# Designs tried in a protein design run: designed miniproteins, single chains, continued (2). Part 62

Each design is a single chain, and the fold is of that chain. pLDDT is the mean over its residues in the fold that is shown.

## One batch from the design tools (miniprotein)

Design m6128
Fold by ESMFold2-Fast:
Structure m6128 (fold): chain A 65 residues (1-65)
Amino acid sequence: MEKVREILSKYGGEKTLSYLDEPGGTLEGKVAEALYALQPSEEEIEELAKELELSDETVQRLKQA
């Protein structure tokens, strides 16, 4: 959680971190929702996927958003 918060705060600040505080769901799902709002580049998505250990399916969904 803390590493995820550090990475997301670089992109969207405090509002992005609110996605991580939602009850239920998966950490990966919450990260995907935050990243959809930020619309990072394809290269940034690949780097974030490695850092946050996202699945290939989530990475492909983010690239299509």
Scores: mean pLDDT 66

Design m6129
Fold by ESMFold2-Fast:
Structure m6129 (fold): chain A 83 residues (1-83)
Amino acid sequence: MEKLEELARRIADLVVAGDFVGAVRLAIRFFKENKLSIKDGEELAELVGRLLRERGVPDEVVDAVKRAIISIAKATSDGELLK
């Protein structure tokens, strides 16, 4: 599961299923284990956004999910969100 595309698909599946807690936990684990950068988080957010749009998810929800992924990337890279 070290591929961003595979992670994006799994996150999108969890979001569509309404398992936002599972999606957040998966993202945190992946970023922490692979020491991914904020740029990797932005790339993941774009991939997840495309998958969610393909599945008919509203733009407001897509934008919120993308922002959440980037926030997770920042928090895991810096050890806290405000660093």
Scores: mean pLDDT 77

Design m6130
Fold by ESMFold2-Fast:
Structure m6130 (fold): chain A 80 residues (1-80)
Amino acid sequence: GPMSTEELLERLKEAMRKGDQQKATELAARVFSREALIDAGTPEKTLEGVDINPNPQLSVEEAVELLKEMQRETGVPLVQ
């Protein structure tokens, strides 16, 4: 079955810490909207060709705050 949002976020933090930007972007796209990813600082070019979840469970505002917190916690930006 599909991973829970909580499990996806855990895997995303792991990918960020490992510097696996491709996997981090793919995991983030499964949880967050395009708007939330861009608002959190992801360049639009980084999202080109990425399959982004059209019906995310988190609001844009919740997603942006969570992404910023994860970036602070890991010390790694989602985007380069």
Scores: mean pLDDT 75

Design m6131
Fold by ESMFold2-Fast:
Structure m6131 (fold): chain A 94 residues (1-94)
Amino acid sequence: MSAEEEARKLLEEAHEKLEELLKQMEATTDINEKKKLLDEADRIEQELLARLAEMVRAGRLSWEAAARLLQEYYDEHKELVERYQKLEEEVKKA
């Protein structure tokens, strides 16, 4: 598996976890539970970014390739990203 294929797999694994957390957040009316789930989602994103940064630091993936892969991921999953942003805004207002 190439470094780019490995990075794509990491992005897809993170997506599956984030989609599950999103379903849990949308199913609950408890604002404190939503905050905890958003914190968990943020930790998953931070871990993903740290792993991609490690691949770049190790010389396995270029910074340009990592940035392109992240942009492609956000473009493919724009609806998920927008739904998370709406939940973050709701939590901020509560």
Scores: mean pLDDT 82

Design m6132
Fold by ESMFold2-Fast:
Structure m6132 (fold): chain A 99 residues (1-99)
Amino acid sequence: QAEADLRRLLEELAENLDNKALAGGYLTRAQMLLRREGLEHLLKEPSEEERKEAEKIIEEIVDSAPAPEEVKEKRIKKLKSDEVTIRILAEALRIKKKK
């Protein structure tokens, strides 16, 4: 069940990567599910290029929400340092490229 829910969230994230507000919502749900169920091991190690693309998406998601610049910088730094976040976005990018 949890693995099926994760796959669905990753597919929804992949389809909505161009809508940064929706992407942020799906990213948060995937992060919570992965941590709660201990499913981080299901995510493939990202390539250097996938990491760079994931970091760019993090910046775009954070910039889409209204907040002071200092708060945005702190959020970006925290998300970029979170290996689970990078792996989630890398998997979503792989799904999007497959479609």
Scores: mean pLDDT 81

Design m6133
Fold by ESMFold2-Fast:
Structure m6133 (fold): chain A 96 residues (1-96)
Amino acid sequence: GREEALALAKRALEMAEKALEAARAAPPSPRVAEAIREAEAARELAEQAIEDVTENPETKPRDAVAKAVAAALIAVGAAILVGLVAGFEVGKEAAG
């Protein structure tokens, strides 16, 4: 329901923030610049999912979940671009 959608959106935001921090700490390159753009987009999308759940009672939980999943996938992409092994390892463990 809404609680699960909010939890997922918050997790996506944490992933986006970690990817952005890693990208900003990396030496400048076109790949790092792309990772920063993707991580910022993921953060914005995750924040929108949180607002949709918390600020709009009419938001369908499925729509917030879709935004949160999209944000998480973009954040993973950004993390891969900067070689954030820790983020990849956590995802790999969760996948089995």
Scores: mean pLDDT 77

Design m6134
Fold by ESMFold2-Fast:
Structure m6134 (fold): chain A 106 residues (1-106)
Amino acid sequence: STDEKLEQIIKKAKEVQSVVPKDSPVGKAAKDAILAFELVKNGGSVERIIGLILRAIGYVLDARDNPLEKKASELLVEAAVKVAIHKDYDTALKLIEEALKLVKSM
């Protein structure tokens, strides 16, 4: 179901967050993506969801000098857009799984 896919996305995004430094750009991007996913699941504020995605885009720019961290942060942002804007949970899950593989290789 859609709810089960959202729960899998949140679980995998939390795995990304757990293997990176909390204060890193990718760690901050993961936190904002998770908050956006939880707001989508719970019918939260659209303005807050958009604000979280825009802030996460800022963290992609902060990661620009680290190619793997930048790519992982980009995947987290793209997954948040797929969930919040496109309602494309299958693509979002794939993007988060790719981000998890990248951060485990860092």
Scores: mean pLDDT 89

Design m6135
Fold by ESMFold2-Fast:
Structure m6135 (fold): chain A 88 residues (1-88)
Amino acid sequence: MKIAATEEVYLKYGEELEKAGHEVIIVSSYEEAKYLMENKEVDALLVDSSDEDYEKIKEKAKELGIPVIDASKNSLEEILKKLEEIEA
């Protein structure tokens, strides 16, 4: 699936997500994440809750029905499992 991830999250997990068959799109701002969500260019968002834009991204994603996974509160294994559940 197509996943939007912040640069920090991509540096930690991007390679493993890509090896699992996901396409990862790096977003550097709320505006980029908003654009991808509103245009249905992304299936899920992977964001660290310590990111300054986390709450804005989460609120917009909830409005649009797009799942958000908190990278700081989930292990790589938990993230991959949640993504499989979204794809099903």
Scores: mean pLDDT 82

Design m6136
Fold by ESMFold2-Fast:
Structure m6136 (fold): chain A 70 residues (1-70)
Amino acid sequence: MAREREQLIATSDPETRKRLLEEEVEEGIRLIVEAVNTPKLERLKYAIEHTPDEELRQKYEEELAKLKEK
């Protein structure tokens, strides 16, 4: 849990605290990026699964790949 990790960071050795803070920030950024892209990813996956046309499917797959690269 984020709050419990924050408490652990506050009570740890300075070196351990710095490492845990950096890890917490990195994971936070990763989760935010994932959350922002999730609705678009779901829409594209749905379109790919339900599109019978190969040409349209390839276009949706290209958009999905671009979104994953961000």
Scores: mean pLDDT 64

Design m6137
Fold by ESMFold2-Fast:
Structure m6137 (fold): chain A 86 residues (1-86)
Amino acid sequence: FTSPEDIARTLADMQATAEAVVAEAKELLKSDEPIDPVTLIALRFAVLAIEVEADMLGYSTPELDALIAEARKLLDELEKRYEEQK
């Protein structure tokens, strides 16, 4: 049996991870330094892991959904910039 406290903690952990990805992606987009493909892959994997976990657990909140959407958008922008830097 899943308690409301366990759900809240898991959601908070997923939101914190998504917020960290968003913050890192924003810093990378502001930097004039070349995008590291390893960092880009790591950030993309972190977002994918949260999406898979949320889907498997049946978790859905407007806040988490918005953070995942923002992270995906920022990562798409970083990926485009990476392609353009070559």
Scores: mean pLDDT 79

Design m6138
Fold by ESMFold2-Fast:
Structure m6138 (fold): chain A 55 residues (1-55)
Amino acid sequence: GPSCDEIVDKVSDLLKNGATDDEITAEAKKLLKGKTDDEINDCNVKLVDVLSKNK
């Protein structure tokens, strides 16, 4: 599966393209599926920074 950096890049691209929160959440969940707890934690730290800009 994709690395956390690849997941963050995809989420960032979706945000740049005007994707909805639902679209971003669905893609992130799909890409995080099957990750270890450590990988999920690393990805979540990076994703929080990206998603916090959309509050």
Scores: mean pLDDT 76

Design m6139
Fold by ESMFold2-Fast:
Structure m6139 (fold): chain A 120 residues (1-120)
Amino acid sequence: MIVLTQSGGGTFAEGSSVTLTATASKPIDLLVLLQWYRQRPGEPPELLTFAGGEVSPLMPARRVGRVSSSFDAAQSKATLTLTDLELEDTATYTVTITGFVGDELVTATGSGVQVTVVPA
């Protein structure tokens, strides 16, 4: 079983930036799918970014202009960067990674991190 350790949550001022990370407990030999979700209070989860196949292609399900995502294969570390934070960015952020560990296709989901945005 792979565990994703998420970090970078906390309380941030409106207009600032945040970088969230998730590190896999085992090396991901080949990334198949990287998905970042946000779940605002009282709302269903929203897919923020989607990357399939290779690390470099990024297909956001919805482009929000202020969101970027990447995967570092050497560290098996996913990164989500949010810029120009708005109050509506207050949410739980969760990542799902699908990839190969050896010849086994695995999917792992992080426990989520809370981001709270406060007026500047």
Scores: mean pLDDT 76

Design m6140
Fold by ESMFold2-Fast:
Structure m6140 (fold): chain A 81 residues (1-81)
Amino acid sequence: SVEELIARLLDPSASPGELAATALRLYSELQSSLSPEERAEVGELVSEIIALNHSDAPAAEKLARIRELARRLAELVRRAA
């Protein structure tokens, strides 16, 4: 469910890869129910999370940035619902 995916985005024990996979699943499940503007905003956050997960950035900085993006994604999805 969307609520379970939001909970996973906010899990402080989640790895960058787990957060990226959760973000992709959330985007896939919501794509048909979002407006074009909402899809663009959600898609941008998801793309940033994926790019950071595949980057060569230092692990601690990468995780911190991905967690912040995941938090923003969760807030955006809750607002759109």
Scores: mean pLDDT 83

Design m6141
Fold by ESMFold2-Fast:
Structure m6141 (fold): chain A 82 residues (1-82)
Amino acid sequence: KLLELAKRLIELANKGDWIGAQNALSELVQALYDAGQPDLAIRAYDIGMELINEAMSKNPNKEKIKELSKELLEIARKAEES
């Protein structure tokens, strides 16, 4: 399910698993395209990449990570409700 893919991406990014987070993001984006939600797929990719990059930075911004995580979960939830 889309929401579980988004949660896995957030978890892996916060653990510093760059490869795992990238793979989870790719799965989420593909699942959104397959669900007929290309606009949400593009947004999920952009937000997911920002989340991964922020989490992997030398001094991660906790507030930014929370906001990006929230947006990503909202995208996944919106797609599942449509």
Scores: mean pLDDT 85

Design m6142
Fold by ESMFold2-Fast:
Structure m6142 (fold): chain A 64 residues (1-64)
Amino acid sequence: MKEQLLASLSNGYQDEDPNVIVSDTGVTTLRVRINPDGSVEILSLDSSNPVLAQGQISSVNSFN
């Protein structure tokens, strides 16, 4: 799950919290948490482009 999620997100990297993944494209910054049951939650999404933000949300939702 975690490795697959990291590979699917644009410029994805692990945060200091081992259960949190960050994706930063320079236009959109997305933080997600992987729960113990394997579900994924969006913690924060900041974007100057709503279309790119929706693309990243869709990528995360594909893991639930």
Scores: mean pLDDT 69

Design m6143
Fold by ESMFold2-Fast:
Structure m6143 (fold): chain A 72 residues (1-72)
Amino acid sequence: MEDLERALKAAAEAGRVAGEVLARGSEEEREEALRLIAEAEKRIQEALEKKDYKGALKAAEELLRRLRELLA
């Protein structure tokens, strides 16, 4: 269950970073953040339905990385 635990931690951190973008970002940055979140949520949901915890982890980590790039 290591991949699932890592995926949950990555998703929680991504949520925190997304909150920062939504609170302090420009209109364009907020729209991009919401788009990235929707894309990642769909990917994570599909992976979890298939018990693909590695896929869920990868999707959560990609979301976190892209949101951090948006804040930079």
Scores: mean pLDDT 82

Design m6144
Fold by ESMFold2-Fast:
Structure m6144 (fold): chain A 77 residues (1-77)
Amino acid sequence: EAEEIILALQKEIEARLASYPSDEEARKAMPQLRVDQIRALAAAGLLDRADLEELLAVARQSGDEATAALVEALLAA
């Protein structure tokens, strides 16, 4: 379930990244775009507590500190 959400987010981020003027600028923006997308999905009620816990585990395993910090904040709310 959380894996499917992560994959969907990644696909949407890739589509958004294609709108940036350069691959380098897109790569720099990617962590913030991911954070914004997760926040939007949580606000829409599409992420439950179990989804957030799995996202946190994956983010920590991959060293994605920005996503991990956001998910921790969402779990605390």
Scores: mean pLDDT 71

Design m6145
Fold by ESMFold2-Fast:
Structure m6145 (fold): chain A 101 residues (1-101)
Amino acid sequence: TAMKKKALELLFEKAKEIKDKTYEELSKTKPKKQAKIEAELRVLALLIVALDLLQKAPKNLTQAQVDNILATAERQTDAAYKDLLAIWEKAWESIEKTNKE
């Protein structure tokens, strides 16, 4: 539907903003390469949650419902992000052990 397409466009714009903001915050305390990857994981978490909510939403969405779905996705992203981050940290440790110079 037209409103679901608009919601997807707004979602991808929000994802770019969240990536940049997360990277800026993380780069203050973490190596740049790790901060970039963790910021990308934050975006992936947002997309997973938001796309699930949009898929379950009715076909005839109002603008207010779109705004609520995106806000809800942003609030629920923290749990998904923590799960993805834990998986990534284990993978990162494994890769560093194998590819140590």
Scores: mean pLDDT 80

Design m6146
Fold by ESMFold2-Fast:
Structure m6146 (fold): chain A 72 residues (1-72)
Amino acid sequence: MEEIKKLVEELVKQMKELEKSTSRDDIIAQTAKILDTVGRIIDILFERVKEGYDFDELMEEVKQIVEEALKK
């Protein structure tokens, strides 16, 4: 879960950078970075499920990480 926590924190930072983007090229570049980070999070979750982790428990942990990151 630490890797997911790091990626969620990176995602929140990237979203804040997108809010400050004023040029079309910057918006496109930042959006691409956000999509890449989301894809990496999904890949980790799928690998954890393959390893026998409970999906509902994983999703609850991800929800807690997202809520914590948004409070900061």
Scores: mean pLDDT 78

Design m6147
Fold by ESMFold2-Fast:
Structure m6147 (fold): chain A 60 residues (1-60)
Amino acid sequence: SRAEANEYRQKGLEKFRAGDYRGAVRYFQRAHQLYVDLGDYESAQEIAGLLGRALRKLGL
């Protein structure tokens, strides 16, 4: 659901701000999948950008 997508997005952001980039990646991957399933491509694109930033922090 959209509420679940928003929850995972929020948790991912909290992990990212705390420096837990592995945790952020896991939550952002789940949020991305949920936004895609909802057809919310704008939110999915935003999450893909955040996911990329988290992966870069891990040296990927």
Scores: mean pLDDT 87

Design m6148
Fold by ESMFold2-Fast:
Structure m6148 (fold): chain A 79 residues (1-79)
Amino acid sequence: KEIEEYEQQGKELYKQGNYLEAGEHYEKALSLTPEENKELRIKLLRNAGESYYKAGNYEKALELYVEAGMIEIQMALGL
């Protein structure tokens, strides 16, 4: 419920060009997402990273993209 609400709010903010607030909402959704839900965590990390990139916060975007990539590699390797 709360995870989906923050994700939906992030999507709407992104569509409006409010990229910083979009990234913050995706991060809030991520903070509520269980570690075992790797697919959703990757999606939220990528959306947050893209949002921060569009907002000009390249350092934050890189950190989020790296975390998403690490989870994706772990999943591919069965870890």
Scores: mean pLDDT 87

Design m6149
Fold by ESMFold2-Fast:
Structure m6149 (fold): chain A 98 residues (1-98)
Amino acid sequence: AEEEEAQKIAEQFLRGAEAFREAMEQSRELAKTLSPDDAAKVMEGMAVAGEEMARQIEELANKYKKYPDATKQLEEALELVRETIERAREAAAELRAS
């Protein structure tokens, strides 16, 4: 059923958002071994990837808005992705200022 598909997709994107957050933290750690310019490019790339993921989650939240549980998980995933994007952009800006 569409509701079951919505729940499965929402769970997948929530897990993806958590993995993206972890990947960003790992990339920040790796960036310590790079030049500031290269490190900033890595963080900027993470932010770009996150924006695309956020766009997909927003589209799915709109599509599945009649399914409260799926919508709640998608909103949680979107919040995680948005927070991760902000942190990546802040890290890139600090590296560029160096």
Scores: mean pLDDT 88

Design m6150
Fold by ESMFold2-Fast:
Structure m6150 (fold): chain A 68 residues (1-68)
Amino acid sequence: SKKLSEEEIRELLEKLFDELEKLKKEKDSEKMLEVADKYTLYLRDNTGAEDVPLINKIYEEILEERKK
């Protein structure tokens, strides 16, 4: 069952990327891992197994957009 909508998943992943970019500039690798774990656990707890392909698709789309 889905607790987070597609729009909410995208917003959450965009926020994750913003946080990681900020921490990368600060060279705080320990905090980057902590933030990534926190977001991963939140997604796990607020989505179903059927949402994994959608999460991966949105993640790849954001990653490609940010590479340019």
Scores: mean pLDDT 80

Design m6151
Fold by ESMFold2-Fast:
Structure m6151 (fold): chain A 76 residues (1-76)
Amino acid sequence: SPEEELKKLMEEILKILEENGLEDTRTSAQIHWDNGTPATLVARAAIGQARADNAPPEVLEELEKLLREIEKIEKE
């Protein structure tokens, strides 16, 4: 289902943030997601913060790929 796919994509974003030492960004994203904020907005905010914290380019590319997949689901 779209809901299960969004959950998997969001869990993948949270995992990438955690694995790259972005714990505060991960925690904030988890809270917003749990409170019903749309996945696209949560992902955009998290990626913006990761970029501000100078996450590696390959990490940002992976996060942006996941955001694109989330946007496709939420635009339907």
Scores: mean pLDDT 86

Design m6152
Fold by ESMFold2-Fast:
Structure m6152 (fold): chain A 87 residues (1-87)
Amino acid sequence: MKEEVLEKGKKAKEYTEKVAEIAKENSPEEAYELAREDAEKAQKELDYLIEVFKTSKDPEVRELAKKELLEIAEIQAEAGKAQAARE
């Protein structure tokens, strides 16, 4: 369980960073098309982490999922700021 949460968190961060990089280098229309699959993969891993945080009976597993979710949220926030700065 803990290893799965870490692996899912790592994948979510990787997909989220890939989406951010595509958005940085491309027009909004091109970025949407190019990043769609990676965004869907990121969302799937994120949904898993949210479910674990809400439903896990192990407090340590819930704290681990929360930490991964916060790190993903930071990547998304920085990507949003970078995108806004480029318009």
Scores: mean pLDDT 78

Design m6153
Fold by ESMFold2-Fast:
Structure m6153 (fold): chain A 61 residues (1-61)
Amino acid sequence: MSKEEAEKRIEEALKTLPQLDDERVRRATAVGLYFWAEKRGDEELKEKLKPIYEEWVKEGT
């Protein structure tokens, strides 16, 4: 998957996920940013978003 293609898909996800609901929108946005940071290699941003990402995944299971 190309970088341009990946960025487009992440942007689309960020546009779509915020439409769910207020409580879930916050977590879904954080998950999207977490994966974007991972693709970018931004470890600092990834660590900042990790707690919210893990909380959302745990609730989704």
Scores: mean pLDDT 62

Design m6154
Fold by ESMFold2-Fast:
Structure m6154 (fold): chain A 95 residues (1-95)
Amino acid sequence: SILELIEKITKKLKELLKEIEEIIEKLKKGEKVDKEKIEKLLLEAEILIGLGRIAIAIAKLLGLEEHPAVKELEKVLEELEKAIEELKKLLKEEE
């Protein structure tokens, strides 16, 4: 089911969002974070964002655009993309 896939992607995206937000808070406090860990999280986030957008497109083609699971995925994608933008901005300040 596309809705079951959306729920699984949403759960994984929420886990990544939490990890990225924890890294952002550490960087704001002047703490050092492992750059390899950041690079891996950003790569995982990019892949899952892509999969999430494809899943939303399929759900919309099936007339499921108003389904709560689709709306939750759209919200989490927006929150994660904003967190990634903030993280990338903080990382540029170290260059």
Scores: mean pLDDT 87

Design m6155
Fold by ESMFold2-Fast:
Parts: sequence; C-alpha cells; structure tokens
Structure m6155 (fold): chain A 66 residues (1-66)
Amino acid sequence: MKSAEEVRKEVEEAKKEIEKNEHLFPLLSPAAQKAYEAAKELLEKLLKLSAEEQLKIFEELLKAGE
C-alpha cells in the first residue's frame, strides 16, 4: 500500500498537472469542466491536510471507487 509520503507526492504532482493544463479547460465539455473543478478543489483541500490525513482520505476514495 502507498505510504503517506507517496500519497502526498501524488497529490502535489496531480495539482501541478492540473495547473499546467488549465489552458485546455475551455476546450473541455461542460461535464469534464465540472469534474476538473471538483478535482482541483479536492486536491487543494488535501494539500492542507497532514500526510496521515491525506492517506486516510485516499484509502476511503479507493474503497468508494470500487
């Protein structure tokens, strides 16, 4: 299973990737734009949490996604 540090790095990398591709946002469908905004908000909230709290949320999301 991923360590708390690995989850934190993945969240930070995901945020950087979203910021890098923000110029493509107007080209997305309305449904994709909503998903993008929701993902960006979630990543910003996750980055404010401790590594342990990020890991817990990540594990809950994995279980919910199944």
Scores: mean pLDDT 68

Design m6156
Fold by ESMFold2-Fast:
Structure m6156 (fold): chain A 92 residues (1-92)
Amino acid sequence: MEEVIEELKKAVEEGDAPRALALAVALALNLPIDHPAVQLELQRREEELKDPEKKKLLEAQLEVLKELIEKGEFDPQKITQALVKKEAEFLK
């Protein structure tokens, strides 16, 4: 999982929301970066960038990930809870 954490930090620093969120899923499910589920999540998130409303949510979730990483928080459950909370705020 160290490799997933390092790639997650890089994706967040580069502002790559689809990659950062796909890597957050890899971390949550304890999967390698090249796992089919992670690659499918990456493709799904990249398609969401084409929708202006979904893009806003992706950018907001990226900001949440950035804040957690800057605090040194890499607990998969805490990351997942923070992302779910942000999504719930956007859907109301």
Scores: mean pLDDT 81

Design m6157
Fold by ESMFold2-Fast:
Structure m6157 (fold): chain A 67 residues (1-67)
Amino acid sequence: SLRERIEEAVRDYRAGKLTPEEFAQRINDAINEAIKKNPDKVNAIKVATEKLLERLGVPEEVRALVK
């Protein structure tokens, strides 16, 4: 699921396995896959992703790299 992919990417980022740019790319890939499956829910997916990243403590500067 989108949530599981985001939570895995956040864990890898916290473990120092991903740069901010690599982390943002993994999140963007997860969002794009979710949009492809639910094209009528683009805004809902983007809002839910931003709120989840904020709740998981991802810095604003890193979140700004997500499209």
Scores: mean pLDDT 84

Design m6158
Fold by ESMFold2-Fast:
Structure m6158 (fold): chain A 94 residues (1-94)
Amino acid sequence: MDKEVEELVEKAREELGDNTDLEKKRELMAEVARKAAELAAKAGREETALILYGVAAALNRDEEETERYIEKLRELGRDDAAEGIRRLYESALA
């Protein structure tokens, strides 16, 4: 795992604690995913970055962006990742 992502996750866990509002946890997870996507893109890991951007969009309940990343992943033959992001989006709406 990227050390910067691990540090961000650890800091987030410390700040939120075990009994935090679900909306705040969702927003934080979206931020972590977006940051991880940026680091993956910078490292030349284009497919990993695309998956993580999709995760961030789903957690942010952004239907348009979520659909866009699902379509791109399907074009790459990553139907597994596309389905995972769709399910995550549906869970974030519940």
Scores: mean pLDDT 78

Design m6159
Fold by ESMFold2-Fast:
Structure m6159 (fold): chain A 55 residues (1-55)
Amino acid sequence: MSLDEQAARLRRLLVGLGWSEEDADAAVAGLLADPSWTPADLEETIRQLEAELAA
């Protein structure tokens, strides 16, 4: 899955959790700007958030 697709998915999850669109966009931008994050770390974060939303 592309980084852009993961970013869009994360943004939607944050908004689904009650974040404003502006706050979700800022959080995603900050995460993508962190050079210590890998695509695998991003996928794991998305998976954790989806599990919380489903519970």
Scores: mean pLDDT 76

Design m6160
Fold by ESMFold2-Fast:
Structure m6160 (fold): chain A 66 residues (1-66)
Amino acid sequence: MEELLKKIEEEIIKALNEYPEEVHDYVVQAVVMKGLAELSKDEEESKKYLELAKKFEEKAEELLKK
């Protein structure tokens, strides 16, 4: 769990450096949701978190097109 939290923190920092400010909230949420999916061993819960991550990634892409 602690190792996964460290990985999430590093991915958040990377996203904040690579993406424009207007999509930071969405890319950070996507990273967190992917981390929660990896932490969950319940297939249904993992699927739910991955679907949420996908929605945040799609929202970030939508904003970048504007």
Scores: mean pLDDT 79

Design m6161
Fold by ESMFold2-Fast:
Structure m6161 (fold): chain A 88 residues (1-88)
Amino acid sequence: SLQSGFNRGMLRLAIDGMKAALRAIEEGDTEEGTLGLGNLVGIAYRKLGDLDPERAKEYNEIGDRMLKGELSPEEIRKAAEEVLEWYS
């Protein structure tokens, strides 16, 4: 469907942004890069919930905690690495 295609496109865009943010962190922009990464990971988990209704509650809970700033920088990086492993 158009909606499903849009959600997959948004997820891919978020994943590409996460790769760029991780590169920026590696190059020394740790604080701003980590904040940007958190926003992108939150978007990715929300889109995963949109694409997988059976696991939507779990994915949306992670995404919501991420977007509210309730996760540590280490938790944000681990979540990003997990998503990238699934789609790399």
Scores: mean pLDDT 73

Design m6162
Fold by ESMFold2-Fast:
Structure m6162 (fold): chain A 58 residues (1-58)
Amino acid sequence: MDRGEELVDQGDPGGALRAFGEALQDAVEAGDTDGVRTTVERLRQLMERSPALRSLTR
């Protein structure tokens, strides 16, 4: 999770999206509903504060 935020800070929003995608896939595969929720919330917060990340998703 921190890896995704670090990638955004380093100017790699594409890498950040990939990191969050992998975390979501792992949580879903493990049946970890709390992990899915946490990942979604972190991604949403990053999209709200990072214009570059928002541009990639829309």
Scores: mean pLDDT 69

